# Ledger of designs, part 109: designed miniproteins, single chains, continued (5)

Each design is a single chain, and the fold is of that chain. pLDDT is the mean over its residues in the fold that is shown.

## One batch from the design tools (miniprotein)

Design m19779
Fold by ESMFold2-Fast:
Order: sequence, then structure tokens, then C-alpha cells
Structure m19779 (fold): chain A 78 residues (1-78)
Amino acid sequence: SEAEREAIERRRKEIEEFIEMMKTDPEGFKQTLIARSNPQTAESIAKMTDEQVKEMYEQLVKEMKELDEAEKRREELA
């Protein structure tokens, strides 16, 4: 559906934004996540180590690659 396509596009754009922020300023990325989160999630993020933040970044990069591969697969089938 169009709603599903729009949801995927919004998630893709969000991940791209996070990846760009992390490349420029890893600490700023962490602070941005804190600012955009509810108080409970923000507290959890604030307690994260640099290693855990890096792991989150690597997971986002992996998710983006999976979305890119899925999009390419859809284009090849079209």
C-alpha cells in the first residue's frame, strides 16, 4: 500500500539522518537520540557507553543496507 511505502521511506530517511550525524559527531548523535526520546528511554541512552553507542550505529548501518537490498530486489522484480 501507499501507507506502507511512506512508512518505509520515513524509516529510511530517519536512519540516513542518524548515520550522517554519527559520522560527523558521535556525541551529538547520542544527544539527539536523548532529545527525541521519552524520559525513560533518554535515561537508558544517557547511561550507554561509547562502545554501546557504536554498536547501535553499526546496527543502523546494517538496517540501511538491508533496506537498500530489499529496494533493489523489488526493482529487479518490476
Scores: mean pLDDT 75

Design m19780
Fold by ESMFold2-Fast:
Structure m19780 (fold): chain A 73 residues (1-73)
Amino acid sequence: EMEKIKKEILEKATKTFIDTAEKKGIVKGYQEMKELVKKLAEENGLSEQVAREILLEATTKAGQDLAKKALAA
C-alpha cells in the first residue's frame, strides 16, 4: 500500500516538473514539483525523509527526460 502511494507521488511529481519546466522554465518546474511532493507526502502521512527521497528521484528522472529532449532538438 505505501509503495503504491510513493509511486503515485513520484509519477505526479515527475510529470509536474517536466510539464512546468517546458512551459515556465526549469526553476519554476522544480519549485512546483517540490511543493506538490511536500503536500502529497503530508496528506499521506509520509516522513520528511521519504518526501526528500521522492523529490530526488523525480528530479533525476525528469532531468534525464529533459536532457534527452534537449539533445534531440
Scores: mean pLDDT 80

Design m19781
Fold by ESMFold2-Fast:
Structure m19781 (fold): chain A 101 residues (1-101)
Amino acid sequence: MTLEEALAAMTRNPISGEPVSPERPVDPISLQPLRNPVLLPDGHVVDGDALLAYLESGNTTDPISGKPIPEAEKISPRDLVLRLQVEDGVRLLEEAVKRVV
């Protein structure tokens, strides 16, 4: 799953397939609007700052699925967040927001 596909899924009701909101997608960890989208290995999108704080607290698992994040035990939280960031992630987020409206 790509970041674009994951962001598109976050803007639609999973039951009806219709757009949920004209508002920006929210981070499921902090429940705040996404600013820096990061794609987790399980296909979930979270905010990079929220994920960094989660990992710095000693967690090595996906906060949504509970599955182990590859390399989380081997690299620093900051480097892991950078590795999971998608090129043009902010641009893809803004495009996803425009598609909801």
Scores: mean pLDDT 66

Design m19782
Fold by ESMFold2-Fast:
Structure m19782 (fold): chain A 85 residues (1-85)
Amino acid sequence: SSKAAAYALVGELARILSEAKDDGLTVQEMNLLISKTIDAIAAGDTATAVAYIDKLREMAKQKLPADLAAKLEETLAGLEAVITG
């Protein structure tokens, strides 16, 4: 799959997450996981990238408002499809 498409979706995750910026600790933790996902994609390590996507999904469910969690899930599903297709 195209690395450019994957990086665009990663940028979308960071943009959606910026809507929760009042919860700075959660935003910092999730941005660190996004950074690790970028590194795994750049390295061609799809298995590690998928593992970080799964961690982002779990954190979104537990720590974010339901509307932001839903937006992140849609973008995470798109990212997983791009890197695994």
Scores: mean pLDDT 83

Design m19783
Fold by ESMFold2-Fast:
Structure m19783 (fold): chain A 90 residues (1-90)
Amino acid sequence: MEAERQEKVHRLLLEITKLGSEFYQSKDEKEMFKIFDKILETAKEVLELDPSRKNAIKAFLISLLNIASTKLDDEKVKELEKKAEEMLKE
């Protein structure tokens, strides 16, 4: 049970990493928001399987918001931050 759960968590973390790379490479606000939403959905699944990953997921989301701040206006970055905070409260 635990080994199978950790294997699924590892697979989901690899998917989040891939989505993070796509987020970094994106030049379109709409595309960045879609990728971020997919990251949040996948991160929520990780946290349901392994809540101990919460600090690692939080650090990763902060790194994505730092990337977003170089490409998006402050209003849009705050919108993404709010989405991340709402997911992390659950």
Scores: mean pLDDT 84

Design m19784
Fold by ESMFold2-Fast:
Structure m19784 (fold): chain A 85 residues (1-85)
Amino acid sequence: SSLVETIANIVINYVRSKSGFEKTSLRTTLYGILMDIAKKEGLEAMKKVVEETLELLSKRLSKEDYEKAKEELDRILEQVEKELS
């Protein structure tokens, strides 16, 4: 999926970034994309996109970087769920 690949690339850039400013900017972008999916297609559709993104990332990242990516995506997912409750 083009959307899954777009999200995966943003997450890879997030994990690779050494800049706190860039990480915050990428985090804000990820939150916006996931919130948009949740509002348009529902929370379950957003969760499926996150699951597909994590599967793709498991093939592209080291174990350590994958854990960082998962932690950040899980954090954003929780924020989106809380906002829409």
Scores: mean pLDDT 88

Design m19785
Fold by ESMFold2-Fast:
Structure m19785 (fold): chain A 75 residues (1-75)
Amino acid sequence: MVLSDETKEKVKEALIKSGVSDDVAERAAQAVQDLGSDATKDRVYRALRALGVSDDVARKAAEEVQKVIEEEEKK
């Protein structure tokens, strides 16, 4: 199941706050939405790296994205 558009927007905000550019954050948020419940920290990290995000930023961003997804799945 894909994530909601509201979760996608929160993921995009978390990516931008972690140092990901706006354009890359939009693409990464779409990839995370498509992963849905399978959006583990490792898979999010791999998606960010595939989009050209640096290792340090990708690790931090993947952790922040996981927090957003966990909060939404608790509902």
Scores: mean pLDDT 79

Design m19786
Fold by ESMFold2-Fast:
Structure m19786 (fold): chain A 97 residues (1-97)
Amino acid sequence: MREEVERLGARMREAFASGDPLSAAAALLGGVATLEALVNSIEDPEKREEARRLRERAIEHMVEALRAVEAGDLEAALAAVERATEDLLRLVEVHEE
């Protein structure tokens, strides 16, 4: 899980830093699919429910980042990607506890 989340975070940062809305949208779509698979891999029902809430928050921040790229606001886009990455790292911590 940690390695998958770290790879996802790196791909998101690279795609959004490009300033290309198509690259950002592709990274968002791939990120959503990866997060769904990771959350569904959690066997503990209580941890899975908490992970679902963190996933929803991460997706919200990724959507905010995409809107910022579309508006040409790269600073806001990267700030939103950082918030999404923090949510993803918290999801890993929930799984490891």
Scores: mean pLDDT 80

Design m19787
Fold by ESMFold2-Fast:
Structure m19787 (fold): chain A 82 residues (1-82)
Amino acid sequence: AAAEAELQARIDRVGKLLGVDVKDQQTVDRLRIAIEIGRELREIGDEIQKLLDVRRNNPDDPEAIEKEKKKIEELAKKLVEK
C-alpha cells in the first residue's frame, strides 16, 4: 500500500539519521509507532494553527471558530482512544 511504502521510507530515513539498525524488527516496530504518533500530533498542530488563523482573520465569526474547535476536539479524542 502507498501509506505503508511512505511509512517505510520515513523509518529508513530516521534510522539512517540516528544510526540505528533498521534490520532489527523491534527497533523498526518502535520507530513505526513513534512516527505514527508524531503524524497524529502534527495533524492536531496543523488544526490548532488553522484555528489561530481563523481567530486572526475573522475574530467576529464565532461559527467559524467553533467549527475549528470541534475538529480539534474530534482529533484529540481519536488520539486518546488509541
Scores: mean pLDDT 70

Design m19788
Fold by ESMFold2-Fast:
Structure m19788 (fold): chain A 94 residues (1-94)
Amino acid sequence: APSAEEIVEEGLERFRELLENNASLEELREQIERTVKRLLERNLPIEELEGYLIKFLQGFVELLDEFDVPEERKEQLERLALQVYLRALDQVRA
């Protein structure tokens, strides 16, 4: 099974490929959710999980900037990523 570091790297690489292919908002959402789910399945301590989630989200925002994603779509994707992040933390803290 891949490490948490490898999951983040694979998730960002897949997200880059989706942006290069002009993927739909739904496809981009599914990729964010898939990466976060894979990180949750690793059963990491909360502090380590949070670190990897933050690293993924930082790389995600950098990719949106790199690909000059239109502002409205960028805001939609950032809100979506925040919602997925908050749900993940709630699941681990519960």
Scores: mean pLDDT 82

Design m19789
Fold by ESMFold2-Fast:
Parts: sequence; structure tokens; C-alpha cells
Structure m19789 (fold): chain A 94 residues (1-94)
Amino acid sequence: MILPSLEARLAQVKNAKARELLRRAVEELEKASDAIRRRDFETALEHLERAIELAQEALKIAREAGDAYSAALAESLLNIAKKQKEAVLRKLER
């Protein structure tokens, strides 16, 4: 599990609200990954959309605070969520 590495990165986020939003975004990404594994693409899409919203809000807060580290982490999670969403949408396309 790479969870301890992500927890260490989250601990370096100085803004408490951004840290909470990023933690929730990671939790939503984990739920989406589980749904993808079960081939429940509709549930995966819901969790990915929540992860995107949470990461976008965290990115906004980090940028307003001038926190480059937290902004980079938020952008990384946002990119992961968007890439997984594109893959899920291709599976739902008929």
C-alpha cells in the first residue's frame, strides 16, 4: 500500500482546510478505484467527480495561500482523477 507515502505528503500541507479537502479527495479516489475493480463504472464516476471537486477546491485554497507544495499535490490528485474519469467514461460509452 502506498497510503503511508500519501499520508506523509498530506502531513506537509500547512493549511488545515486544504489538507482536509485533499484527504477527502484521496478517500474518494480509493472508493473510485474499488468501484472500477468491481466494474461498477457508474459508482466509480460519482466518486471521481467528488474527488475532482475536492481537489479543485484544495488547489484554489493552496494558490490563494501561496503554498506551492499543496498546490502541486492538489494538481497531481486532480490529474489522476480526471484521467481515471476519462477511462471510466469510455467504458460507459455506447
Scores: mean pLDDT 83

Design m19790
Fold by ESMFold2-Fast:
Structure m19790 (fold): chain A 96 residues (1-96)
Amino acid sequence: MAKQAALLLYSSAKILENVYSMPETAEKFREAARYAEQGDLEKAIELLKEVVEETTSHIVTGMAAAAIHLLYEAMGKEEEGRKLGDELVQLGIQKA
């Protein structure tokens, strides 16, 4: 359900802001959460893919991949979301 993805994104944003001092990335996670709450799951996924493309942080990549998985599950595409999440994690590793 999209609500689960939004909650994960808001929780991840708080951790990124308060624990890792990444307020700009946290705001992008909150923006993705707002899209998910509005039912614009494709836009939420697009924004998270952009975050992964721009980041060198394994924690950011992992959080984004988990949220993308839940968003695809909400669309009825759970296996496709899991595979895409795995691909994004690998992309993050290749950048490091």
Scores: mean pLDDT 78

Design m19791
Fold by ESMFold2-Fast:
Structure m19791 (fold): chain A 93 residues (1-93)
Amino acid sequence: DVVKEIREAREEIEKEPSEENYTKLIEALLKGGYIELAEKVFEEAKKKNLLSIELYATMIEGYVENGKLDKAKEIKEEQKKLGLEEDERFKEI
């Protein structure tokens, strides 16, 4: 149940805001097709300086799976500008 996964992931962030917990929430949102909500959560993670290679990879993969190739490319360019180019998934877009 993706709705349950989203709720539980958000509750975990409220207890412990971390790169891993933000990645889990974004993954659940993207699997559910909640692209706009995933984008808002991604911006929240940016404001808290909780960005990671895995979080970028998850966002790129989710965009690709939902047919948002233009947005995936934009996020990849953002990752490149931040120097976070170590992820294998970065090379596939």
Scores: mean pLDDT 77

Design m19792
Fold by ESMFold2-Fast:
Structure m19792 (fold): chain A 54 residues (1-54)
Amino acid sequence: NQGIINMLQGMRTTVRLLSDAGVAASTDEEVAQRLREAGRQSVDHLDEQIEKVK
């Protein structure tokens, strides 16, 4: 159980980092906005999975 939680938390951190980096690298505001939304949705999904396995 704790191993799964640790893995999901690590994935959450990685997704957040990649999303933030993608937004920072984007020259198009629409692309940046889509990346922000995708990052939020992915983090929200991982947070749901973490709550289910607590």
Scores: mean pLDDT 80

Design m19793
Fold by ESMFold2-Fast:
Structure m19793 (fold): chain A 77 residues (1-77)
Amino acid sequence: MLSEEEQKRLDFIKSLLSEEDKKLLPDEVLTYLAAMTGGLDDERIRAILEAAIELERKNPGKYSTLELFSEAYKRAA
């Protein structure tokens, strides 16, 4: 179960996504991003999210949730 803070981050992340982007990234990935982006500002969270969308679009099914987050985080740095 997500904390209230993690749920608010998840809601924020979902608000940045188009309906097509939401279909591209499964809820497991979005939940993991919300949990792992604690302490980051909204601009950094957005950059990580945009990188994750780009990675999944170019390489569908190539990355696990953890690998996708790690690669997106590196690209957003």
Scores: mean pLDDT 79

Design m19794
Fold by ESMFold2-Fast:
Structure m19794 (fold): chain A 75 residues (1-75)
Amino acid sequence: SEERKKRIETLVNYTEILLARYPDIDELEKYVKEKLKKGVKTAPETILRAIESYKNGKPPENEEEKAIVEVIKKR
């Protein structure tokens, strides 16, 4: 629905900003893991799952993760 589309757009935008700051995927993964350790779960958790899918050649499990993987692939 529209709420899901807005959530995906927010995740894509945030991932693009993070990739501009951390173009190396391993450094991005480290940053996201540090954010999760500090209790920031919503966006970092979804992004971490997408990074793991990308690195392991695993298909993403939902539309949010799929959108993030596509952003990573375009770099």
Scores: mean pLDDT 79

Design m19795
Fold by ESMFold2-Fast:
Structure m19795 (fold): chain A 103 residues (1-103)
Amino acid sequence: LRELGEYIGLDPEKVEELVERIREAIKKGDGKKAVEYAKELAELILEAAKTASEEQIRYAILMVRMLKREFVELARENGLDDTAKEIEKIFEETIRELEELRK
């Protein structure tokens, strides 16, 4: 994850902080904060993608797919089914926009 962030021109520390905040919010049952941090992370990735190469965008899509799987599973494990659906939607929309940027 850190290596992917560095490759696509994101601040790896900021990406790591947001990922950890999402995990902590889910574990604490704070679905609202988890969704807020997920949106912030998605916005960061999309902003970086605007100036990224096609190869960097491919890595961004891979990163987002991995994060979607992790956070959706974690949210479901913590009984946050609505949060899991919202996070899934956010990252699926992010993947769609990243794929559009590759055209």
Scores: mean pLDDT 83

Design m19796
Fold by ESMFold2-Fast:
Structure m19796 (fold): chain A 79 residues (1-79)
Amino acid sequence: SELQKLEDELTKLNNQILDLENQLQKTTDPEEQEKLRKELMEKLEELKKVAEEILKLDPSNKIAQATLKTSELSLESLK
């Protein structure tokens, strides 16, 4: 189903974001840190969009609601 595909994409994006955050924590090179922050912001924007699409299909989805709020806060903290 479309909902299942979006939930799978949400899981994939969360895993990619965790990997990027771990890389950023281990990186001391300023140029690499900037590249990782940019990639992290791009993945957070994708995560936000996927959460919004899930909410169009299932407005009561608490995981998608929490994901939308958390991704917005994370994006603000990176700017």
Scores: mean pLDDT 88

Design m19797
Fold by ESMFold2-Fast:
Structure m19797 (fold): chain A 91 residues (1-91)
Amino acid sequence: SAARQQQMNQAFYDTRRQLADQRGVNTPQDAVDAWVDAFRQMSDQFGDPRFRQLADAMRARDVDRVRAVAAQLGLDQATVQAMVTLVRTVQ
């Protein structure tokens, strides 16, 4: 539903803001680990295994899979690009 998609988009926005303000996120790897934990929590919250797939793709540094799963979740291009840039920076 549109309401569910809006809740998912809000959760991604809130997570980006929280991670930007979070102490202990000092490296690209710390940021990836924090996003992975957030996506696992979102998978449980929304009952959608694609969040866990996104977490696994980020841990694997699989840029193509990150893009594919993020697109399936209906994330905007700016959010997808930020995640891809982060994953590439860890390499």
Scores: mean pLDDT 77

Design m19798
Fold by ESMFold2-Fast:
Structure m19798 (fold): chain A 86 residues (1-86)
Amino acid sequence: GEPIVLEGTLAEVLFKLSDLGVISVEKAIGLVLRAIGASLDGENAEKVTKEILEEVQKENPKVVDVEIKTVDPTDALKVEVKVTVK
């Protein structure tokens, strides 16, 4: 099958992954809440986004590539990401 490329904010891409059945809706919600919590705790948005994407890639063999496109240092949910699924 042709690879599917998902682009958008971290939250948008996580919910697109759940729509494809790659992760559960509950997992997508949990990761979004983790990003919100980390942002409220003053954690670095790029670091949090990278850790979330690396976890998704490690747990889901269909996720073959993850990339951070844009970083907003005040809000991890506004970080633009690209995820490739096969």
Scores: mean pLDDT 82

Design m19799
Fold by ESMFold2-Fast:
Structure m19799 (fold): chain A 79 residues (1-79)
Amino acid sequence: DELLKQYKEEMEQNRKAIFDEASLTVKAIGYIATSITGDEKTGKEAREKADRYLEQAQKKAEEAKQLLEKAKELKKKLE
């Protein structure tokens, strides 16, 4: 069934996006910790990296939401 294959693909991509979001968030937390404990220059550079990773994590969160919505619509058609 073509719809079942599409559903499985969307769910797999959604899981990957969730994992990527979590990974990017963990990296951001690490840089936030460095920004607190480092010297002034290191702290500023670490905060800029943390902000970039948080932006990337937000994009992955949006991708995951879109993939989940597509999967839900496909599941309704399979029922």
Scores: mean pLDDT 83

Design m19800
Fold by ESMFold2-Fast:
Structure m19800 (fold): chain A 78 residues (1-78)
Amino acid sequence: MLSPEQLENEVAANERLVGLMDLLVSHRDTLSPEQLEQAERILEETLRRVTQLIDDGASREEIEEILKEAERRLKEVI
């Protein structure tokens, strides 16, 4: 069973992931097919990593570092 801290981290991570998806959607009409594929790959890999970190009981700080790196990578592609 997930701890209360893990549940809180999952909620916070999901809100951040929605923000990253919104960032992608807001720029989709200006992206090349290659940029869109790269952005989608970053988002999918980030979702996978964040899910694993939550399951492993990682700290909020560790999860936030992955999310910050994902946002940085997305902004470089967009």
Scores: mean pLDDT 80

Design m19801
Fold by ESMFold2-Fast:
Structure m19801 (fold): chain A 99 residues (1-99)
Amino acid sequence: SEEQLRADAPGALRGAAGAFENASKYAKEGDVQKASIYLVAGMLLASLAITYADPEQAALAREALNEARKAGVYLDQGKYDEASKEFEKAAKLFREAAA
């Protein structure tokens, strides 16, 4: 139900933050497979949060998702330090949205 999805939105914001924190760690290590798994997980959680969170939370989540997309591009280019930094920015914005 939409009521349940709205109730789940704060958890999805925190989950996205955790996923992108892990993506940042693995990107820095050059572990592209694990970084990509956490990128996908974070993107799915972000999608739920953007749809069902309040407008202020959704706006921060959209900004965070844009940083995560930049991180994905850097990861594909083998720019692991840049990817790690953009994933860290995404995680911080999701933490802020969840507050």
Scores: mean pLDDT 89

Design m19802
Fold by ESMFold2-Fast:
Structure m19802 (fold): chain A 61 residues (1-61)
Amino acid sequence: SAAEEERREVAKEIADKLNEIGDAIDAAIKKAKEKAEKEGLSREERRALTRKLLEAALGPA
């Protein structure tokens, strides 16, 4: 039915958006890790950077 087709389209759009958010999180973690390794950041500094990058990508919680 038309309603069933619409549900599938909406579900796909939501799934695509969730994948984009996941990719943004992974990119932020990777960037923070690379910077930490390059600049010799402490574990605490790396976690703070990861949070900052995630906030920049996704907005504040």
Scores: mean pLDDT 80

Design m19803
Fold by ESMFold2-Fast:
Structure m19803 (fold): chain A 95 residues (1-95)
Amino acid sequence: APPVVETVVTIDYADKTAGATRKIRVTARAGEPATMETLAGPAMTPGNGWDGDLVGAAFEVRLDGETVLSLSAGGSEDAAAVAAQEVQERRDALL
């Protein structure tokens, strides 16, 4: 069977509405909707939009639950986008 590929992003986010920093994990698998969980700070309330600033992002690629790639980005959406592109390119090279 082909390996199960997961992309995991951990986001540090300064929430303007809550006045607090959140740490959020997003996990994506092929063919499944992405899941989101709050690791630290106040929980996301249903119906609240994103209103705040990205502080940092950490990316992992996992094959069958084993981390094979990790990359951290600084506190800008541009830096996070560049890191996401690099993660996609390196993931595609591993498969």
Scores: mean pLDDT 71

Design m19804
Fold by ESMFold2-Fast:
Structure m19804 (fold): chain A 57 residues (1-57)
Amino acid sequence: SAEETGRRALAAARANPTSATVLTALHEVAKVLGVKVPLDGRASGAEALAQLERLTA
């Protein structure tokens, strides 16, 4: 369920890439995968989205 939640958040961020949606998805996905984000979870939308793409590649 948590993993599905992360995937849904990622899909939402890709469909509607605002800073808020991307940062939320980044945190949820990183938490599920047990990884650390390079930043304190605050990145520009483009940078956060790029990290999400690499994280879920």
Scores: mean pLDDT 67

Design m19805
Fold by ESMFold2-Fast:
Structure m19805 (fold): chain A 93 residues (1-93)
Amino acid sequence: MIQELIEAIKNLDFEKAEQLVDQLESALASGKIPASQQSKVRLIIDLTREYITLMKKEKNEARREFMGLFIAQLLEKIAAADPSTPLSEIFRL
């Protein structure tokens, strides 16, 4: 699911990305996500929703593509990170 979300973002497929985020939200709400990963999944959901909103407002195609690649890399770092990793380290470029 996370890998599919990253690919949807890279392809600027906002409809698929929103669908996958809704599936993650449902998994969180139903208790299917382990407690150790809940904060990570919540962060992925919140960041994805915020950046989709920003990318939809962006009129410059090259900038939109750059934003998509940037968030995709950020989501990859979050997904790979240990739950004990501070957010400041995940956001360190």
Scores: mean pLDDT 75

Design m19806
Fold by ESMFold2-Fast:
Structure m19806 (fold): chain A 106 residues (1-106)
Amino acid sequence: DELRELLLRLAATNDEAEIRRLGRELTELLRERYEKEGEKVLPELARWMALAEAVRRTRASPATVEEALRLPFEEALELLKVPEEEKEKYLADLKKVEELKKKAEE
């Protein structure tokens, strides 16, 4: 998965220019997936965006990120040591996006 590879590369670098480039590539892939698949993938995209932001802010190692990617979303955020306030925000954003998907499927 290209998103997984980009996230691991983001975790592996401390170069600001590389971080910005990888962030743009990840955002573009998420946008392309949304354009192709619509509202049904919004929860998946929201999770990837939250993980990318968490990795960028906490500077988690590639090994920690690989472990987080094998966990449920909330446990992944906990492993990445996301502050409780930020975790609550990510979970609230995900819930809103899940409601949008449900309405689109109704």
Scores: mean pLDDT 81

Design m19807
Fold by ESMFold2-Fast:
Structure m19807 (fold): chain A 61 residues (1-61)
Amino acid sequence: SLSPEERERVQRRVDEMEEGFRRWEAEGRLSPEARALVDEWLERWRRDPEAVLQEAWELSR
């Protein structure tokens, strides 16, 4: 499990990613389907960040 400090660090990076996706949408670089997938991922992150991180860690191999 993540420490509170590690979770805060990851949350800051997630916030940066969300801002990046908002910029991509404003530039017309994000399709409606891709936007829906991003929103679904962010909802999962808000519900269970530890599970999302474990999935990402397994897939990063």
Scores: mean pLDDT 75

Design m19808
Fold by ESMFold2-Fast:
Structure m19808 (fold): chain A 110 residues (1-110)
Amino acid sequence: SIEELLKLFDELIELVKKALEEMKKNNEPESLIEEVETALKFLEEAKEFIKKNKEKLTEEQIEKLISIVEEGIKKLKEAFENKDWKGFIEILRELIDKLGEELNELIEEI
């Protein structure tokens, strides 16, 4: 459901915010911090896009986005718990790429 998808985006955004706070606290490289900040902005914009266009999304599109976000959260949470910031950023890149591809297809249909 769209409500489930939006809740998953909230969980994802919260996780990325927590990772960003820990990276800043640990004085991680500025380039890595900037990459996570850029990813966070993308996720917040993606959530707002989905919220604004919720009536135009098909159930199949919603289910695909749910699957992508759930898998992303699972992998990111594991990297976060292990303090694997390189792995965290690599997973974020893959997640942003997948979400970007799906959202670009949706933009053309809207």
Scores: mean pLDDT 85

Design m19809
Fold by ESMFold2-Fast:
Structure m19809 (fold): chain A 56 residues (1-56)
Amino acid sequence: RVPRAFVRRALAAGGLSLRDVAEAFGISEGAITNGSPRGRVAVRMLARETGLTLPA
């Protein structure tokens, strides 16, 4: 699971809202924060775009 605090930090670093990422990937905001498989892919891409590393 990806910590919710990391998701918020990555969004802030990218100048994006949770809604913007959810709309871009065609998923719900809950799918991103709850660590669904599709939400995890979205967060990994966001981390790559912002230069942040996912916590192990």
Scores: mean pLDDT 66

Design m19810
Fold by ESMFold2-Fast:
Structure m19810 (fold): chain A 80 residues (1-80)
Amino acid sequence: SMEELREEAEALKEQVEEIFKEFEETKDIRDAIVLGLEIAALTAQAIIARRQGDEELAKELEEFAKKYREKLKELLEEIE
């Protein structure tokens, strides 16, 4: 349902925030991989939201994914 999709999206957003904070502290490349996968899942949820007519949720998830994609890129540059 659309309500379940919103709940799943909020859980994914929280997971992205947690793993990002962990990666900042640990510098473990495995955390970066998990973060990348969670961002990909969030992007997929945005597509599903748009298809179901929830444009507001889709835009919110797209902006959130973009923000954390940029943060991940910056963190990965520190490891090179």
Scores: mean pLDDT 83

Design m19811
Fold by ESMFold2-Fast:
Structure m19811 (fold): chain A 70 residues (1-70)
Amino acid sequence: SPLVAEVRGLLDELLAWLRANPDLSVDEVQRRWEETTRRVTELRARMSPEEQAEVDALVRRMEEELAALL
């Protein structure tokens, strides 16, 4: 799905940004994550239930990865 691929791209951009900026504060990471999830929510509103379930799993995995990094 193009919409799911766009969400994957947003999450990949977030990870690349984190890798490029190792000295980020928790507050800066939280702010960027909130911005990313807002964009994901906008895309999710246009998705089928199957695409929404896939995106929800991707977001959950990212939250777990962010918790492990912080």
Scores: mean pLDDT 85

Design m19812
Fold by ESMFold2-Fast:
Structure m19812 (fold): chain A 92 residues (1-92)
Amino acid sequence: MEAEEKSREIAREIARKLRGIGHLIDALLYIKQGKLEEAKEHILKAIEEGMSVEEILSFLDKFLEDLKKRNELTPEIEKNIEELKEFVKSLE
């Protein structure tokens, strides 16, 4: 293994995944603000960076449970998360 060159290639792959996660975090913040359409745009960007539908759905479920634990889950936020999950499921 050429240590430095392969490490840079791996780092670039990881950087793409981290950018995808960054867009997902932005989508969650927009959902919390009631901005469903902007959240959808960031979901599409997360997918473009290489996140799978399954990974995104897992993050949305974890976010929903975290909001429940913090008593920050409103009916409006829950509805927006469910609508976003249906949007994500519609993507291939």
Scores: mean pLDDT 81

